# Ledger of designs, part 46: designed miniproteins, single chains, continued (2)

Each design is a single chain, and the fold is of that chain. pLDDT is the mean over its residues in the fold that is shown.

## One batch from the design tools (miniprotein)

Design m5567
Fold by ESMFold2-Fast:
Structure m5567 (fold): chain A 88 residues (1-88)
Amino acid sequence: MVLTATDEDVEELRPAVEEAERRMEEILANHTPSAAEVAEARARYAAARARLDRLLEEGAPREEILEAAKEAMRARALAEAMLRVQAA
């Protein structure tokens, strides 16, 4: 799956990604995730990605696609951050 967006859509997504990354770093600085928590985060990302894929396939309105993309990016950032901390 590939998300294609305008420059304005990309700018709209950038702050959400930056906020999610910063928030994940803050959470993980105070908590070492368990294997179960990592698995849950990965499952949430898979669900968010599936939702985004469905909306793209259905030709959903841009607003819904952007919202789903932001959610998928947040879920991905959390899962990746948890994996990095667990591996460290």
Scores: mean pLDDT 73

Design m5568
Fold by ESMFold2-Fast:
Structure m5568 (fold): chain A 96 residues (1-96)
Amino acid sequence: SKQEILERIDAAIARLRELLAQTTDPKARALIASMIGLLERTREEIEKITDVKKAQLLVGVTAGVLKIQLTVAYLAGELTPELYEQLMSIMDDLES
């Protein structure tokens, strides 16, 4: 349902805010803050969508874009392996 999609986004934002509070590296903090901002904008767009399949597609595309950004940041040495795995796990849960 649309409500389940919104609840998954809210859970992802909450988990990202928790990780942001525990993160000290400026580049990692900026990335997490950017991810939160994109998910908040995605949530607002989903509230306007009537078709649940379109809402699920938007969430899937958003998670995919964020996973690419996370992988690029990890390869650039901007994320620890532990933080990368935690952030990827949040995106996997968002897609489910």
Scores: mean pLDDT 90

Design m5569
Fold by ESMFold2-Fast:
Structure m5569 (fold): chain A 81 residues (1-81)
Amino acid sequence: SEELKKLSDIVAELSRLYLEAQELGVPDDVLKKIADLYREAARLYAEAKNATPEQMKDIVSRAESLLDEARKLFETAKAGL
């Protein structure tokens, strides 16, 4: 489904963001927070495979919030380097 593709893209982007943050030398506490957000998004993606259309909308919204939080953490940490 389109929503499953969107969730897959979010999980991939979180993985990319974590690797980029690690390479740039972002502090371990921030890396851990981004990794936790990635794991939660991966959990939501797994849950979404058996979700109803209504549950899917909530899952996508939650995953988008996780990505937004990870981006904010990364941008703040990067500005402090």
Scores: mean pLDDT 88

Design m5570
Fold by ESMFold2-Fast:
Structure m5570 (fold): chain A 112 residues (1-112)
Amino acid sequence: MRQLTASPAAVTVAEGGSATLTFTASEPLTDSDVIAWLFQAPGQLPEVVLVNGSTRVPGVRASITGSVDKSKGVSTLTLSNLTAADTGTYYTQLLGRAPGSFGNGSTLTVAP
């Protein structure tokens, strides 16, 4: 089944902890494919946090990092020094082509 999948589907981490979220494409990515990581807080619009797997958008804190392996179709998002403001759903978007599926994301809950 050809899918764009974020994992884990849901994770709960304590404040001050860290989380790693992984995106897996059903096929290898090309050099023209650009992965963006998006964050959606409850009731808010999705916001881009990383572009091309590792480049932070201006204003995004340094404790948010990422990587991409295009040959394997895998991108990771690592969040450290977590706060309640990091609670929400994290999505990946593949820029330059249609995604294989919609609505797939990882829900992160930061517990006090």
Scores: mean pLDDT 73

Design m5571
Fold by ESMFold2-Fast:
Structure m5571 (fold): chain A 93 residues (1-93)
Amino acid sequence: SVIKFSPSLVPVYKKLPVKQRQELDETLEKFIQLNDEKGLSKIPPAENPALKEVTLAYWNFFLNCQKEPFDLDDCLIYLNRLQEAIQKFLEEN
């Protein structure tokens, strides 16, 4: 869940409609799996440019969805970009 992954995302999660909360949970579960399988949580992966792209997309999402004032449309755009980066990595791997 979002709460287990990042407590700082809880305010963002609470502002999202039910469908987008589910999409965020699913996206973060996939990101956690990539971190566990590929070591993304320790060092930016120098060996695979697509893993760097996924990590960058995650940090862009995290930073932009935490900004004040909160913008739901921006949050959804960055969530979609993270989903696309994960999907691209999985298709190319």
Scores: mean pLDDT 69

Design m5572
Fold by ESMFold2-Fast:
Structure m5572 (fold): chain A 58 residues (1-58)
Amino acid sequence: GGPEAERAGRAAAEGAARLGGLDEEQAKHSAFNGATAAVEMGLRGEEAARAAAQLASD
C-alpha cells in the first residue's frame, strides 16, 4: 500500500498495543516494530495493517 496505508497500520498497531496494557511510548515502539515486520514479510495495505496490529499486541 501507499504511505496512507502504512500510517493507518501503524496507528492501528499503536492502538492495539495500548489496549493490551502498554503505555504510549511502549505502544509506539511496539507498533513501529510490528509495522516493520509486516512490511518485511511482503504484506501490503490492509493486510500489513492487520498484521502490524496483531504483532504489536502480541
Scores: mean pLDDT 64

Design m5573
Fold by ESMFold2-Fast:
Structure m5573 (fold): chain A 85 residues (1-85)
Amino acid sequence: FEAVVQEAQAVLARAAQLAAAGDYEAAYRLLSEALTKLEELVKKSLQENPSTLVGPHNRETLEQILAQLRAGRQAAAAALAAAQA
């Protein structure tokens, strides 16, 4: 779980760096891939070990990370659309 949180935070930081460099397409792809992988991991973890997300801290942390990834992806998509218009 901690490794998953650290990986998601690293992806968010890298995507922010790519966006700052003007590479919104790479930022969008990175965030989209990370979001898909994290959603699949959460679904698989719930199926294999239902107790993994029983604790409020784990559920809240995952919800916050998913929200951050979705917000970052939306921001990158908006910036990319603006750059192409």
Scores: mean pLDDT 73

Design m5574
Fold by ESMFold2-Fast:
Structure m5574 (fold): chain A 91 residues (1-91)
Amino acid sequence: SLAEQALELLAQALEAIKAGDYRTATLLAMRALQLALEAVEETKDPEEQIKILEETIKGLQELLAASTDPLVKETLQQLIEVLQKKLEEIK
């Protein structure tokens, strides 16, 4: 599913951060955001929409915690804020 693909990309982004490849990590995180939002739009069940958003936010928070670069942290925080706003619209 798109939601599973988003989580797989976040796992790959975490490995990229650990390797110091911040460009790849940021691109993977941005792609994961896009897939998560698309998965939410395709889902009719509000509980599943909330689950997708919460799991994706958690994944991005793990990337943020693992990151030491200030610009990467700022970008990840912005992606988290986009998903948090979407979550507020559904709740």
Scores: mean pLDDT 88

Design m5575
Fold by ESMFold2-Fast:
Structure m5575 (fold): chain A 100 residues (1-100)
Amino acid sequence: DVRARVEAAYEKGKKDAEEAIKNGDRTKLQNLYNKIVAAELNYVGLKVDRELGIKPSREELVATAEGLAYAIGIEEAFGLDPKRIERLKQAADELVKEAE
């Protein structure tokens, strides 16, 4: 189930971020910020592919949705902008529906 994979990624992101915060691990915190950036760049890449007439595969849609869900979990644990988080949730939901 695509939704189960996405939910698992979200929970993992939240847990990884909460653990890094608890431990004060600056290296892990930086790596988690980098994962947020990477997930957003992958999503932008899919949008660019669509503009160029390239249809993403089902696995590319699912993998991108998982990456966004993981990033959402991190961003919520970090207490980042709720409007930004809502935008990412909408993007992930769109990809899940397209993959179904």
Scores: mean pLDDT 87

Design m5576
Fold by ESMFold2-Fast:
Parts: sequence; C-alpha cells; structure tokens
Structure m5576 (fold): chain A 65 residues (1-65)
Amino acid sequence: MEVLPKEEVEKIEKEIAEESGVPVSVVRKHREGKLTNEEYAEIARKQGLDLTPEQVAEEIEEARK
C-alpha cells in the first residue's frame, strides 16, 4: 500500500525540511495530512505569504476534488 520504502520517505522529508527551513516533524505532518489549516497558514506567513486558514482550507478542498 505504501508507494515508497520508509527509508526513501525519511530522506525526502529531511531534504524538504532543509530546503524549507522547517523541522522534519512539520514536513512529516504535512505529508501525512495531519497539519491543521491554522498551522499551514502560520508557516506560510513566516515564509512571507499572507494566507488565512480559510484560504488554506479552500485550496486543500479544491485539491481533493
């Protein structure tokens, strides 16, 4: 059922964390869909993007359609 071996997933998560300047735990939460819209919006604001939790929720719902 998993698309990638866990070792490959962990390597990708670490690379994304280094590129984005966020902890690996945040990258893992995002990948597993456990990151809340509020947490996502806060991270986006720290990156200089003015996203509200409502806008994040709409984008996620659009992507799931």
Scores: mean pLDDT 66

Design m5577
Fold by ESMFold2-Fast:
Structure m5577 (fold): chain A 99 residues (1-99)
Amino acid sequence: MLTPEELIKLAKEYFEKGDYDKAIYYYGQARLLQPSEEIDKLIKEALKKKDPNDPRLHLFEGEEAYKKGDKETAIEHYRKAIEINPLDPLALLKYYELL
């Protein structure tokens, strides 16, 4: 079983090769094992490189705003994620959870 550190190393190798899908996948696996602000930043960087309008970017920005106590900004980001993908179950759950 790969450690979070091994998964991050593998994801960085794919990122350097321009394979952002695999980079996001392996960073995601590392995040599930040991969530950290550093891993979240790496995932956001890979998402931005692949598609700067990816709704998952708004999910990360919304979560950061919520953790800072800025519910209004969090709701706005979750709304943007839903606007791009109206049937995203995580974005819908987070949006209604804050209303």
Scores: mean pLDDT 75

Design m5578
Fold by ESMFold2-Fast:
Structure m5578 (fold): chain A 73 residues (1-73)
Amino acid sequence: RVREVLERLREKYREEGDEFRAEAIDAALAADDPEVFMTALGWLSFVYRLEGDEESAELAEKELERLREELRA
């Protein structure tokens, strides 16, 4: 699930020509580390709120919360 969200956001940035952010997400996916995923989701949530994209920000926040719960279980 978290990989699907990150892949969707990576594709969106690539389509918009934001190579730097797309590469940052790609690096997080390559690390395949839950703590790296949490850091990436937190950063993306913050960035999307600054851009006014509340839907993408909420999506990232929900996945971050799910991942936190999975790591504690």
Scores: mean pLDDT 76

Design m5579
Fold by ESMFold2-Fast:
Structure m5579 (fold): chain A 69 residues (1-69)
Amino acid sequence: MAAAEAILEEGKRLAERLIREQGLSVEDAKAEVSRFVVEQGVAKGLSAETIAAIVREVREHVERLAREK
């Protein structure tokens, strides 16, 4: 669904800002992106399974961003 895709893209953009611009730790960035995805997913009426999948993907994206250094 378009809402799930939009939340995933927003979560990835947030991860980039937190790591690259704000210098958050991997753990803090993962916590912030997880909170964002859960809040937005619940607000948009996404299933718990879809929210969990997006959370996993944005957390993995944080790990990838950290590894580029």
Scores: mean pLDDT 82

Design m5580
Fold by ESMFold2-Fast:
Structure m5580 (fold): chain A 77 residues (1-77)
Amino acid sequence: MDQQVQSVRSQARSYLGGADRMFQQIPDSPIAQQAVDYARQAVRYADDPSQIQQAQNLISQTQDYISQVIRQMSQQS
């Protein structure tokens, strides 16, 4: 249980950093902004073990938004 919580917390923080860096490069993109917002919420939910499922759902949504941004840029990361 403790390892899973810590893994999700690490993932949430990693995606927040990634989304923030993308948003800094394309600050006019509403999808990039949504990715940052979802990643921040994921970090908050991951701090509560009872909300780990919500954190995982938000991480998945953050991944989808990041993928959409990459697709719009017509480039591979």
Scores: mean pLDDT 76

Design m5581
Fold by ESMFold2-Fast:
Structure m5581 (fold): chain A 99 residues (1-99)
Amino acid sequence: MEARFEALVERLRALVAEARALAAGDPSDEAARARLEALQREIRRLILELAELALELGIERRLLDALAEVEEAELEDLSEEERRAMVREIPAELARIES
């Protein structure tokens, strides 16, 4: 397994855990909300980078495990519009990997 892929997966899990902790906190904390939004954007970018690496390395199963965990966490924190957008992106990335 490429060290870069493993490092990105670990980073993804850390960001997801941080996002979950912030989402469970005080909803009136504007600083926490801003951090959560930044984390959600970074998580989406990491998903795309991981998808490209997984396709190149032929390790799509590990990507699917990481995406499943991220999707669950993001669906709890995202707006309705963002949640629907994320769900649409995952099938497209999976189709690319399967090809």
Scores: mean pLDDT 64

Design m5582
Fold by ESMFold2-Fast:
Structure m5582 (fold): chain A 68 residues (1-68)
Amino acid sequence: MQLSEEQLQLAQEAVEVYNKGVEKGNEEAMKLASEAMNYLVQILEGKIEPEEGFKKAKEAIKKAKEAI
């Protein structure tokens, strides 16, 4: 199972937000970015419907960006 191009771009955003959280010591941003990555991993493992998992990952990244 592979991530779509759109899901892969979201994964890159999650990594970027997580790294900014690490640099700033912002635990909330790191946690939310990790949640987004976890949803994308669940899509890869077939544990969640891709559309639902992607929606939840986007919401988590949005909150992570707000926390930074």
Scores: mean pLDDT 81

Design m5583
Fold by ESMFold2-Fast:
Formats: structure tokens, sequence, C-alpha cells
Structure m5583 (fold): chain A 65 residues (1-65)
């Protein structure tokens, strides 16, 4: 949806890392961010995503594998 695309762009503007691959999926209009890394850097990236989404009023889920 246009809303999901706008949300992704807005979150990306605040959270670019460039070194860790984040997989994004959509479930019931909610953005799900997944990283396949147990590193502290991956955890920090997911925390930045959550904080940015909270600032924008966007509902997100984060998963670290």
Amino acid sequence: SKEVAAALLAIGEGVDDGKITVKVSVRDGKLVFTVESSSPAAKALLERIKERAKELGIEVETVQL
C-alpha cells in the first residue's frame, strides 16, 4: 500500500546502516523487520528502527534470529 511504502521510506531516512541486511515483510498492514544476525550491531539497528517508528506513530515488529 502507499502507506506502507511511505512508512518504509520515512523509517529508512532515520536508520540507514548499510552493513546489515534487514528483511522487511508486511503482515496485516504492519511492517515486520527481520535480521539473521545475533550481533550487538544488529540488535542496535532493530532498536533504532523501533525508536524511529515510534516517533512516526508507525506500528512495527522486530525479529532477531
Scores: mean pLDDT 73

Design m5584
Fold by ESMFold2-Fast:
Structure m5584 (fold): chain A 93 residues (1-93)
Amino acid sequence: MPVPTSWEPEEKKKYEELVREISELHEKLQELAEKGAPMEEIDKVVRKIKEKLEELKKLAEEKGDEETIAIAESALEDIEKYKELLEKEKKKK
């Protein structure tokens, strides 16, 4: 995601840190899914991703950045759908 140009330098740094952390957690989630890890482990990583996305959304709300809010909300919906798909695959008899 592009860094918002209207934000102050300190806020841009926080945005970049959150995006990096989300990316690292997403890589971990892919690794766990490929390994066929237990849903408990997958759920822990999904929760961490959601926490970071909620922090990003809150930061965007404080700045009135509607575009970044929409991106964060979309990403939260996508991660929940991905989790549901993984749960369905493990429960399919």
Scores: mean pLDDT 79

Design m5585
Fold by ESMFold2-Fast:
Structure m5585 (fold): chain A 85 residues (1-85)
Amino acid sequence: ALDEILAQIEEQAPALRAAFDAWVADRPPTEDEQAALLQLAIYGLYSPALSREELVAVVGQEVVDAAEAQLAATLAELLRQLAAA
């Protein structure tokens, strides 16, 4: 399940592989690795395959909070554009 999804992501996205390596090693992620983790968290929030709690366990609370904030900002912008149309 989760391991199969992670293996597919790692094969297709080298930046995500580096971000996972940082997470496993418990070292501070680089800016590129942080961006990859944020993108993974955003994808996780779109997918019902992972609960919010499971996503927090994988990428951390701060990354999930940042992803939720970015998603909310994107939705607000889309609503603003629809209201202007």
Scores: mean pLDDT 64

Design m5586
Fold by ESMFold2-Fast:
Structure m5586 (fold): chain A 75 residues (1-75)
Amino acid sequence: TMYSVSQFAAQVQANRDDYVADISARLGVSRQTAAQLLDQAIAQLIQEYGDSVFTWDQGTQMVFNRVDQIYRQRQ
C-alpha cells in the first residue's frame, strides 16, 4: 500500500508518542526536543514532496533520515 505525504503525516501523528520516544532514545535528547525535531521533519517533507506517494517503510525511513539531518545541522 502507498501513502501520500499527508496520509503518512496523519499516521505519524496518530502514533506520535511512539515516534517521539524512538527519536529521544536514538539521539539521546529530551522528548520535548524529539517532538520538535519530528514536527520540523514532517513540515519539511510535506513542503518538499507534496503529492508524492511512498510505501510505509519508505515514509518511515524518510522521517527518521530527516530528523537525523536536522539534528546534525544543529550541532
Scores: mean pLDDT 81

Design m5587
Fold by ESMFold2-Fast:
Structure m5587 (fold): chain A 67 residues (1-67)
Amino acid sequence: SAAQRAKAEALLAQLLAAARQLLAGGVPKEEALEILETTLRQRAREHDLPESMVEEILARVREEIER
């Protein structure tokens, strides 16, 4: 739905900002990804986001961390 998509985009923006802060703070890439994936899956359950949106967000967060 449009509401789920808007929520997914807001969550992605928050996770990308968190990824940048964790890496700037010296957190290893593997640990940062684990923290962000845990947060994503918890928020996805709270907002009933479909798995396809969760996988899309996770892929983009992973790309940010690996840059």
Scores: mean pLDDT 85

Design m5588
Fold by ESMFold2-Fast:
Structure m5588 (fold): chain A 72 residues (1-72)
Amino acid sequence: MELATVTVTATVDGETLSVTLENVPLAEAEKQLKEAGMELVAETETEKEYEGEIEVEGKKVKLKAKITKQAP
């Protein structure tokens, strides 16, 4: 099973929050990011970057996620 480290950054009203998750199945990570409305914006052989924007109560929340593939 291909595992990944996932870092998600949310920015709202100039405030930034980041969360890092390790040992996430790559397929599950990509599924969750796409279900959150994020789109793949950059890809390399070891890394994928996703970006999205959601609106809550008229406030724009910018989402960025970086998936780093783990070595077996």
Scores: mean pLDDT 80

Design m5589
Fold by ESMFold2-Fast:
Structure m5589 (fold): chain A 55 residues (1-55)
Amino acid sequence: SAALRAQLVAGIRAMRAAGVPEEDIRRALTSWLMERQGLSEAEAEALVAEAFAEA
């Protein structure tokens, strides 16, 4: 959803500002989407990739 993507973009920007490496951000967000939002690994990875392109 657009709202979920916007939340991810905000999270990516905040974590980048805090100095978190991109690989760690990708892993953390993918895990969060799978565990908390019930997305498949493929869906989570696709949404994280879209959010990174926007951030």
Scores: mean pLDDT 85

Design m5590
Fold by ESMFold2-Fast:
Structure m5590 (fold): chain A 94 residues (1-94)
Amino acid sequence: MALELVRKGDYSKASSLATGKVMRGISSELEGDNKSAVDDYVDAARVYIEESKLTNDESTRDIAIKVMERALEIDPDYEEARKGLKEAKSLKFP
């Protein structure tokens, strides 16, 4: 859903949905639901990575890195988060 909005150029809605997932992840983490928190953080960071790639926005990439790093602090073995973090760190901006 949010990734499809990025592909259509609706970055405002995609970013809003990704931010909502981060907020839900924080709530899940505070409640001890680490799996839901990691899943939401990874989903949000993937949206930020794709948005950053399409908009050449370094600040959005930096947000994606921080969100992925938090997911990996909770679950260091989360393969999708490790791959996403590597991708985000490899992005180059003018």
Scores: mean pLDDT 81

Design m5591
Fold by ESMFold2-Fast:
Structure m5591 (fold): chain A 74 residues (1-74)
Amino acid sequence: SPADEILAEFEARVAELEARLADLSEAEANTQLQELAKWVSERAKQLPPEEQERLERRVLGLVLRLQDALAALR
């Protein structure tokens, strides 16, 4: 489904950011997180409500994981 394709790309982008978090400043990491959140939000808006809700649940979990990883490095 379109939601699964967006999720797969989002998960790949999250993994890439996680791999380089230690090499980023706090400001750079926050900018990358904001850009990633905006990217998925804009794409989610085009989905039916049920698929959007499903995607949002998975995205929230991944964002929280990434925020926890960033906090652990600081």
Scores: mean pLDDT 80

Design m5592
Fold by ESMFold2-Fast:
Structure m5592 (fold): chain A 71 residues (1-71)
Amino acid sequence: SMEELKERVRSLIDEARRLADELEAQGHTAAAKQVRASIDYAESLLEMGEYEKALRVAEQTVRDARALLAQ
């Protein structure tokens, strides 16, 4: 449903925020800033009703943040 899709996107955004905080805690301030910019974009897409695009952006943001932490 639409509600389940929105909930999934919000869950991924929350995970991306935690990963950005971890990047910042490790001194990767530029990487944390990039992740937060992607979070802002996903949130904007949610406000615009672009839920499927918001999901793709949020999923990619989490993957990118995890990859940055693995460096």
Scores: mean pLDDT 90

Design m5593
Fold by ESMFold2-Fast:
Structure m5593 (fold): chain A 98 residues (1-98)
Amino acid sequence: LPVQQLTLSQVDKLIDEVLEKLKIPEELRELVKEMLLFRYQEELLTGKPVSFEELVELIRKYGTPEQKELLEDEEKRELLERAYELFLELAAEEAKKQ
């Protein structure tokens, strides 16, 4: 999906919807939101779609210590992957409406 077709405001709203639908714990909400925004910004800068695996590698190389710790926790990593997949689904539906 070309997430670049969505405005930053639309992306932010979709991320908030993902966090709510998956009932992401409040202590992880900002971290997950930052990771999803990082993915979106990387796609805007490179013009290339970013897979979940590529996002994980980018965070391992350039992420904050808190983001790297989240990836080492299997349950939190699975939650991030689920948030990523739901975000892509919602972004695809939003793009179809434009």
Scores: mean pLDDT 74

Design m5594
Fold by ESMFold2-Fast:
Structure m5594 (fold): chain A 94 residues (1-94)
Amino acid sequence: SELDVVEAFLTQVRNAVHEGHLHNVPFEELKAKLEEIFEKYKPQLSEENQEIMEELLKRVLEIYEKGVKEKKSVSELMREVNRETQEALERIKK
């Protein structure tokens, strides 16, 4: 189902951010990685859900950039990312 596709996408996004923080990945490299993940799932998503996921990626990248600059722990950064992914998932659930 499209919901299963969304949940798989959100899992990949969370994993990429977590690994990115652990390996001190630069913002531009994480951005490229998240864009690659989005392109893989995009064909399986409705246009409306593509827009929701695109806005989510933008917010996740903002959280990552700020978290790295402020030297947030992985737990603090992932708490914010998990909140954003949960809010996006609730917008998709009908």
Scores: mean pLDDT 87

Design m5595
Fold by ESMFold2-Fast:
Structure m5595 (fold): chain A 64 residues (1-64)
Amino acid sequence: GKITHSGTAEDLGGSEGNGGRLLRDVDTGEGYNVEVLGSTGPGVIVARDLYTGETYRFTVVPAK
C-alpha cells in the first residue's frame, strides 16, 4: 500500500505471539502493532499496521 504515516518511534520489542512488533511514536505517544515489511536504510523501517492494514515508515530509536 501507500505510505500513510511517517514518524520516529521507539521499538518496544515483539508483540505477543504473532511475529508483530510494538512501536511507539515519540511525538504523539501512539502505539502501533506492526508487521515489519523491510528497511529503506539504517534505522528506517517500512511496516504494516496489523489492525488497519495501513503502511507506515518509521525512523526507529532505542527504547528506554
Scores: mean pLDDT 74

Design m5596
Fold by ESMFold2-Fast:
Structure m5596 (fold): chain A 74 residues (1-74)
Amino acid sequence: SIALEHGDETDLEKQVAIIEERLEEFLRKYGRTPMMEEVVRLLRKAIEAIRAGDPELAEQYLEKARKLMDEMLA
């Protein structure tokens, strides 16, 4: 897509790493919750989509993961 001129697989991998880092911090402070398990599942699906060559699907899963993390902060 012309809208993602600077987006590539490396950028998606960086997004995954950032979410994983934040998730590890949350797990350390609050323990395991159903929302955190859901974030882990979404990250795994995003990684699978990256491996399958579907960056659009990967971005959708990463967006859902970010939304759940925002809800955990509420």
Scores: mean pLDDT 74

Design m5597
Fold by ESMFold2-Fast:
Structure m5597 (fold): chain A 83 residues (1-83)
Amino acid sequence: PEEALRQAEELLREMERQAQRVMKDSSATAQEVSELMRQFRERLREERRRMEEAGVDPLRITQFEARGLGILSELWLVQRKRE
């Protein structure tokens, strides 16, 4: 469980770094942002499955999902502004 939680935290940190890069990069297109969001949704689903299989507390899994959705919401706003 602890190992899976550390991997989930690292994924969220990576997603946040990528989101910040895209937000600062005026050359990133709406299509590129959309593709990044698609990849993030897939990685979040895979990580959730790994955490469930590892016996992570359901509340912590829910908190992980909420944080991931928050990052995706920020990227969605960026995508809309660049359409």
Scores: mean pLDDT 83

Design m5598
Fold by ESMFold2-Fast:
Structure m5598 (fold): chain A 92 residues (1-92)
Amino acid sequence: SKAEREEAARKIGLELGREKFRVETEGDEAEKEAFERLWPSLRYLPGLIAKGLSLGNSNPSLEEAKEAKEFSDRLIEEGYEEAKREAAEKAA
C-alpha cells in the first residue's frame, strides 16, 4: 500500500542520512569512494520507493525525479542531523 511504501521510504531515508554522516566523518577512503559512487542512486531511493517507482523499471520524468529527490533529501537530512546530534552529545 501507499502507507507501507511511505513507511519503508522514511526508514531508508533516515538510515541513509545516518550512513552519510558516518561515512563522511569515520569512513576510510574506499568507503568514501564507494558511497560517493553510489550516492546519486541512493539519494533518489527513498522518494522512488514512496512513489512506487523502481530504478530498473521506470524512467522518471524530470519532475518526478525532482519530487523524489526533494522527498529523499528531507528524510536524509533528518537522519544526518540525528547522527550529528548524537556525535555532538557524545563529544560533550
Scores: mean pLDDT 80

Design m5599
Fold by ESMFold2-Fast:
Structure m5599 (fold): chain A 80 residues (1-80)
Amino acid sequence: MLSEEQKLQIENAKRLIEAYEKGSISEEEFREAMRYLIKKLIEEFGEEAAEALVEANKDSKYYELMKEIFEEEKEKAKKK
């Protein structure tokens, strides 16, 4: 089951998508904020938490963008 913190981050992602669709933030601001959110989830809760946030938005037209950001941040999180 998702924690309350993970549910809050899913809600934050939805609000970010709504803000971008309403024109309240730029595309660059949207991409940077989404990257930050995904990066923080990986750092604090592991890649499964970030994956859950991405999958919660699978029906969004931004799913592919979120998935690409997730894969990039997941690779960066892997230490050599």
Scores: mean pLDDT 77

Design m5600
Fold by ESMFold2-Fast:
Structure m5600 (fold): chain A 63 residues (1-63)
Amino acid sequence: MKVIIYATGGVGAVNKANQQAQKLREQGHDVTFLLSDTADRISKGGYEDRVVTDEEYQELLAK
């Protein structure tokens, strides 16, 4: 499955999101780690994850 992780809120939040991405990759998931630099995209805790299809993945990259 494809998983996209959005991370904002500085080094601590980015490091935690990166560790989660690595664990998901080790479990066989296709994980993309993205940084969001827009305030309106900040989630509580500085990151969120989502499982997407190939088509949804391309749509999210276009936004």
Scores: mean pLDDT 59

Design m5601
Fold by ESMFold2-Fast:
Structure m5601 (fold): chain A 91 residues (1-91)
Amino acid sequence: SAAAQELADRLRGLADEVERELPDKKVGEEVAKLLRQAADAVEQGNYEEAIKLLEEAIRYVEENVKDKELREGVVRRLEGLRRQVEAIAAA
């Protein structure tokens, strides 16, 4: 699906951005890993797994990103992507 490929590309793009921009490198690397795994799951049509991985990424950011505005910004973006996975799964 073209929509699934676009979503996987967006997930990988956010992974690259988070790895670059989060001040704690270890936290950035772990979030990026979860996002790349979610992108792989989307490409395979494993939308339930992609949703679980995004929920894990949201929890990890909430627990490990100390800056409130940055944490809330990343969580909002992850929740948006989770909704996009749910929309493709429902189509």
Scores: mean pLDDT 90

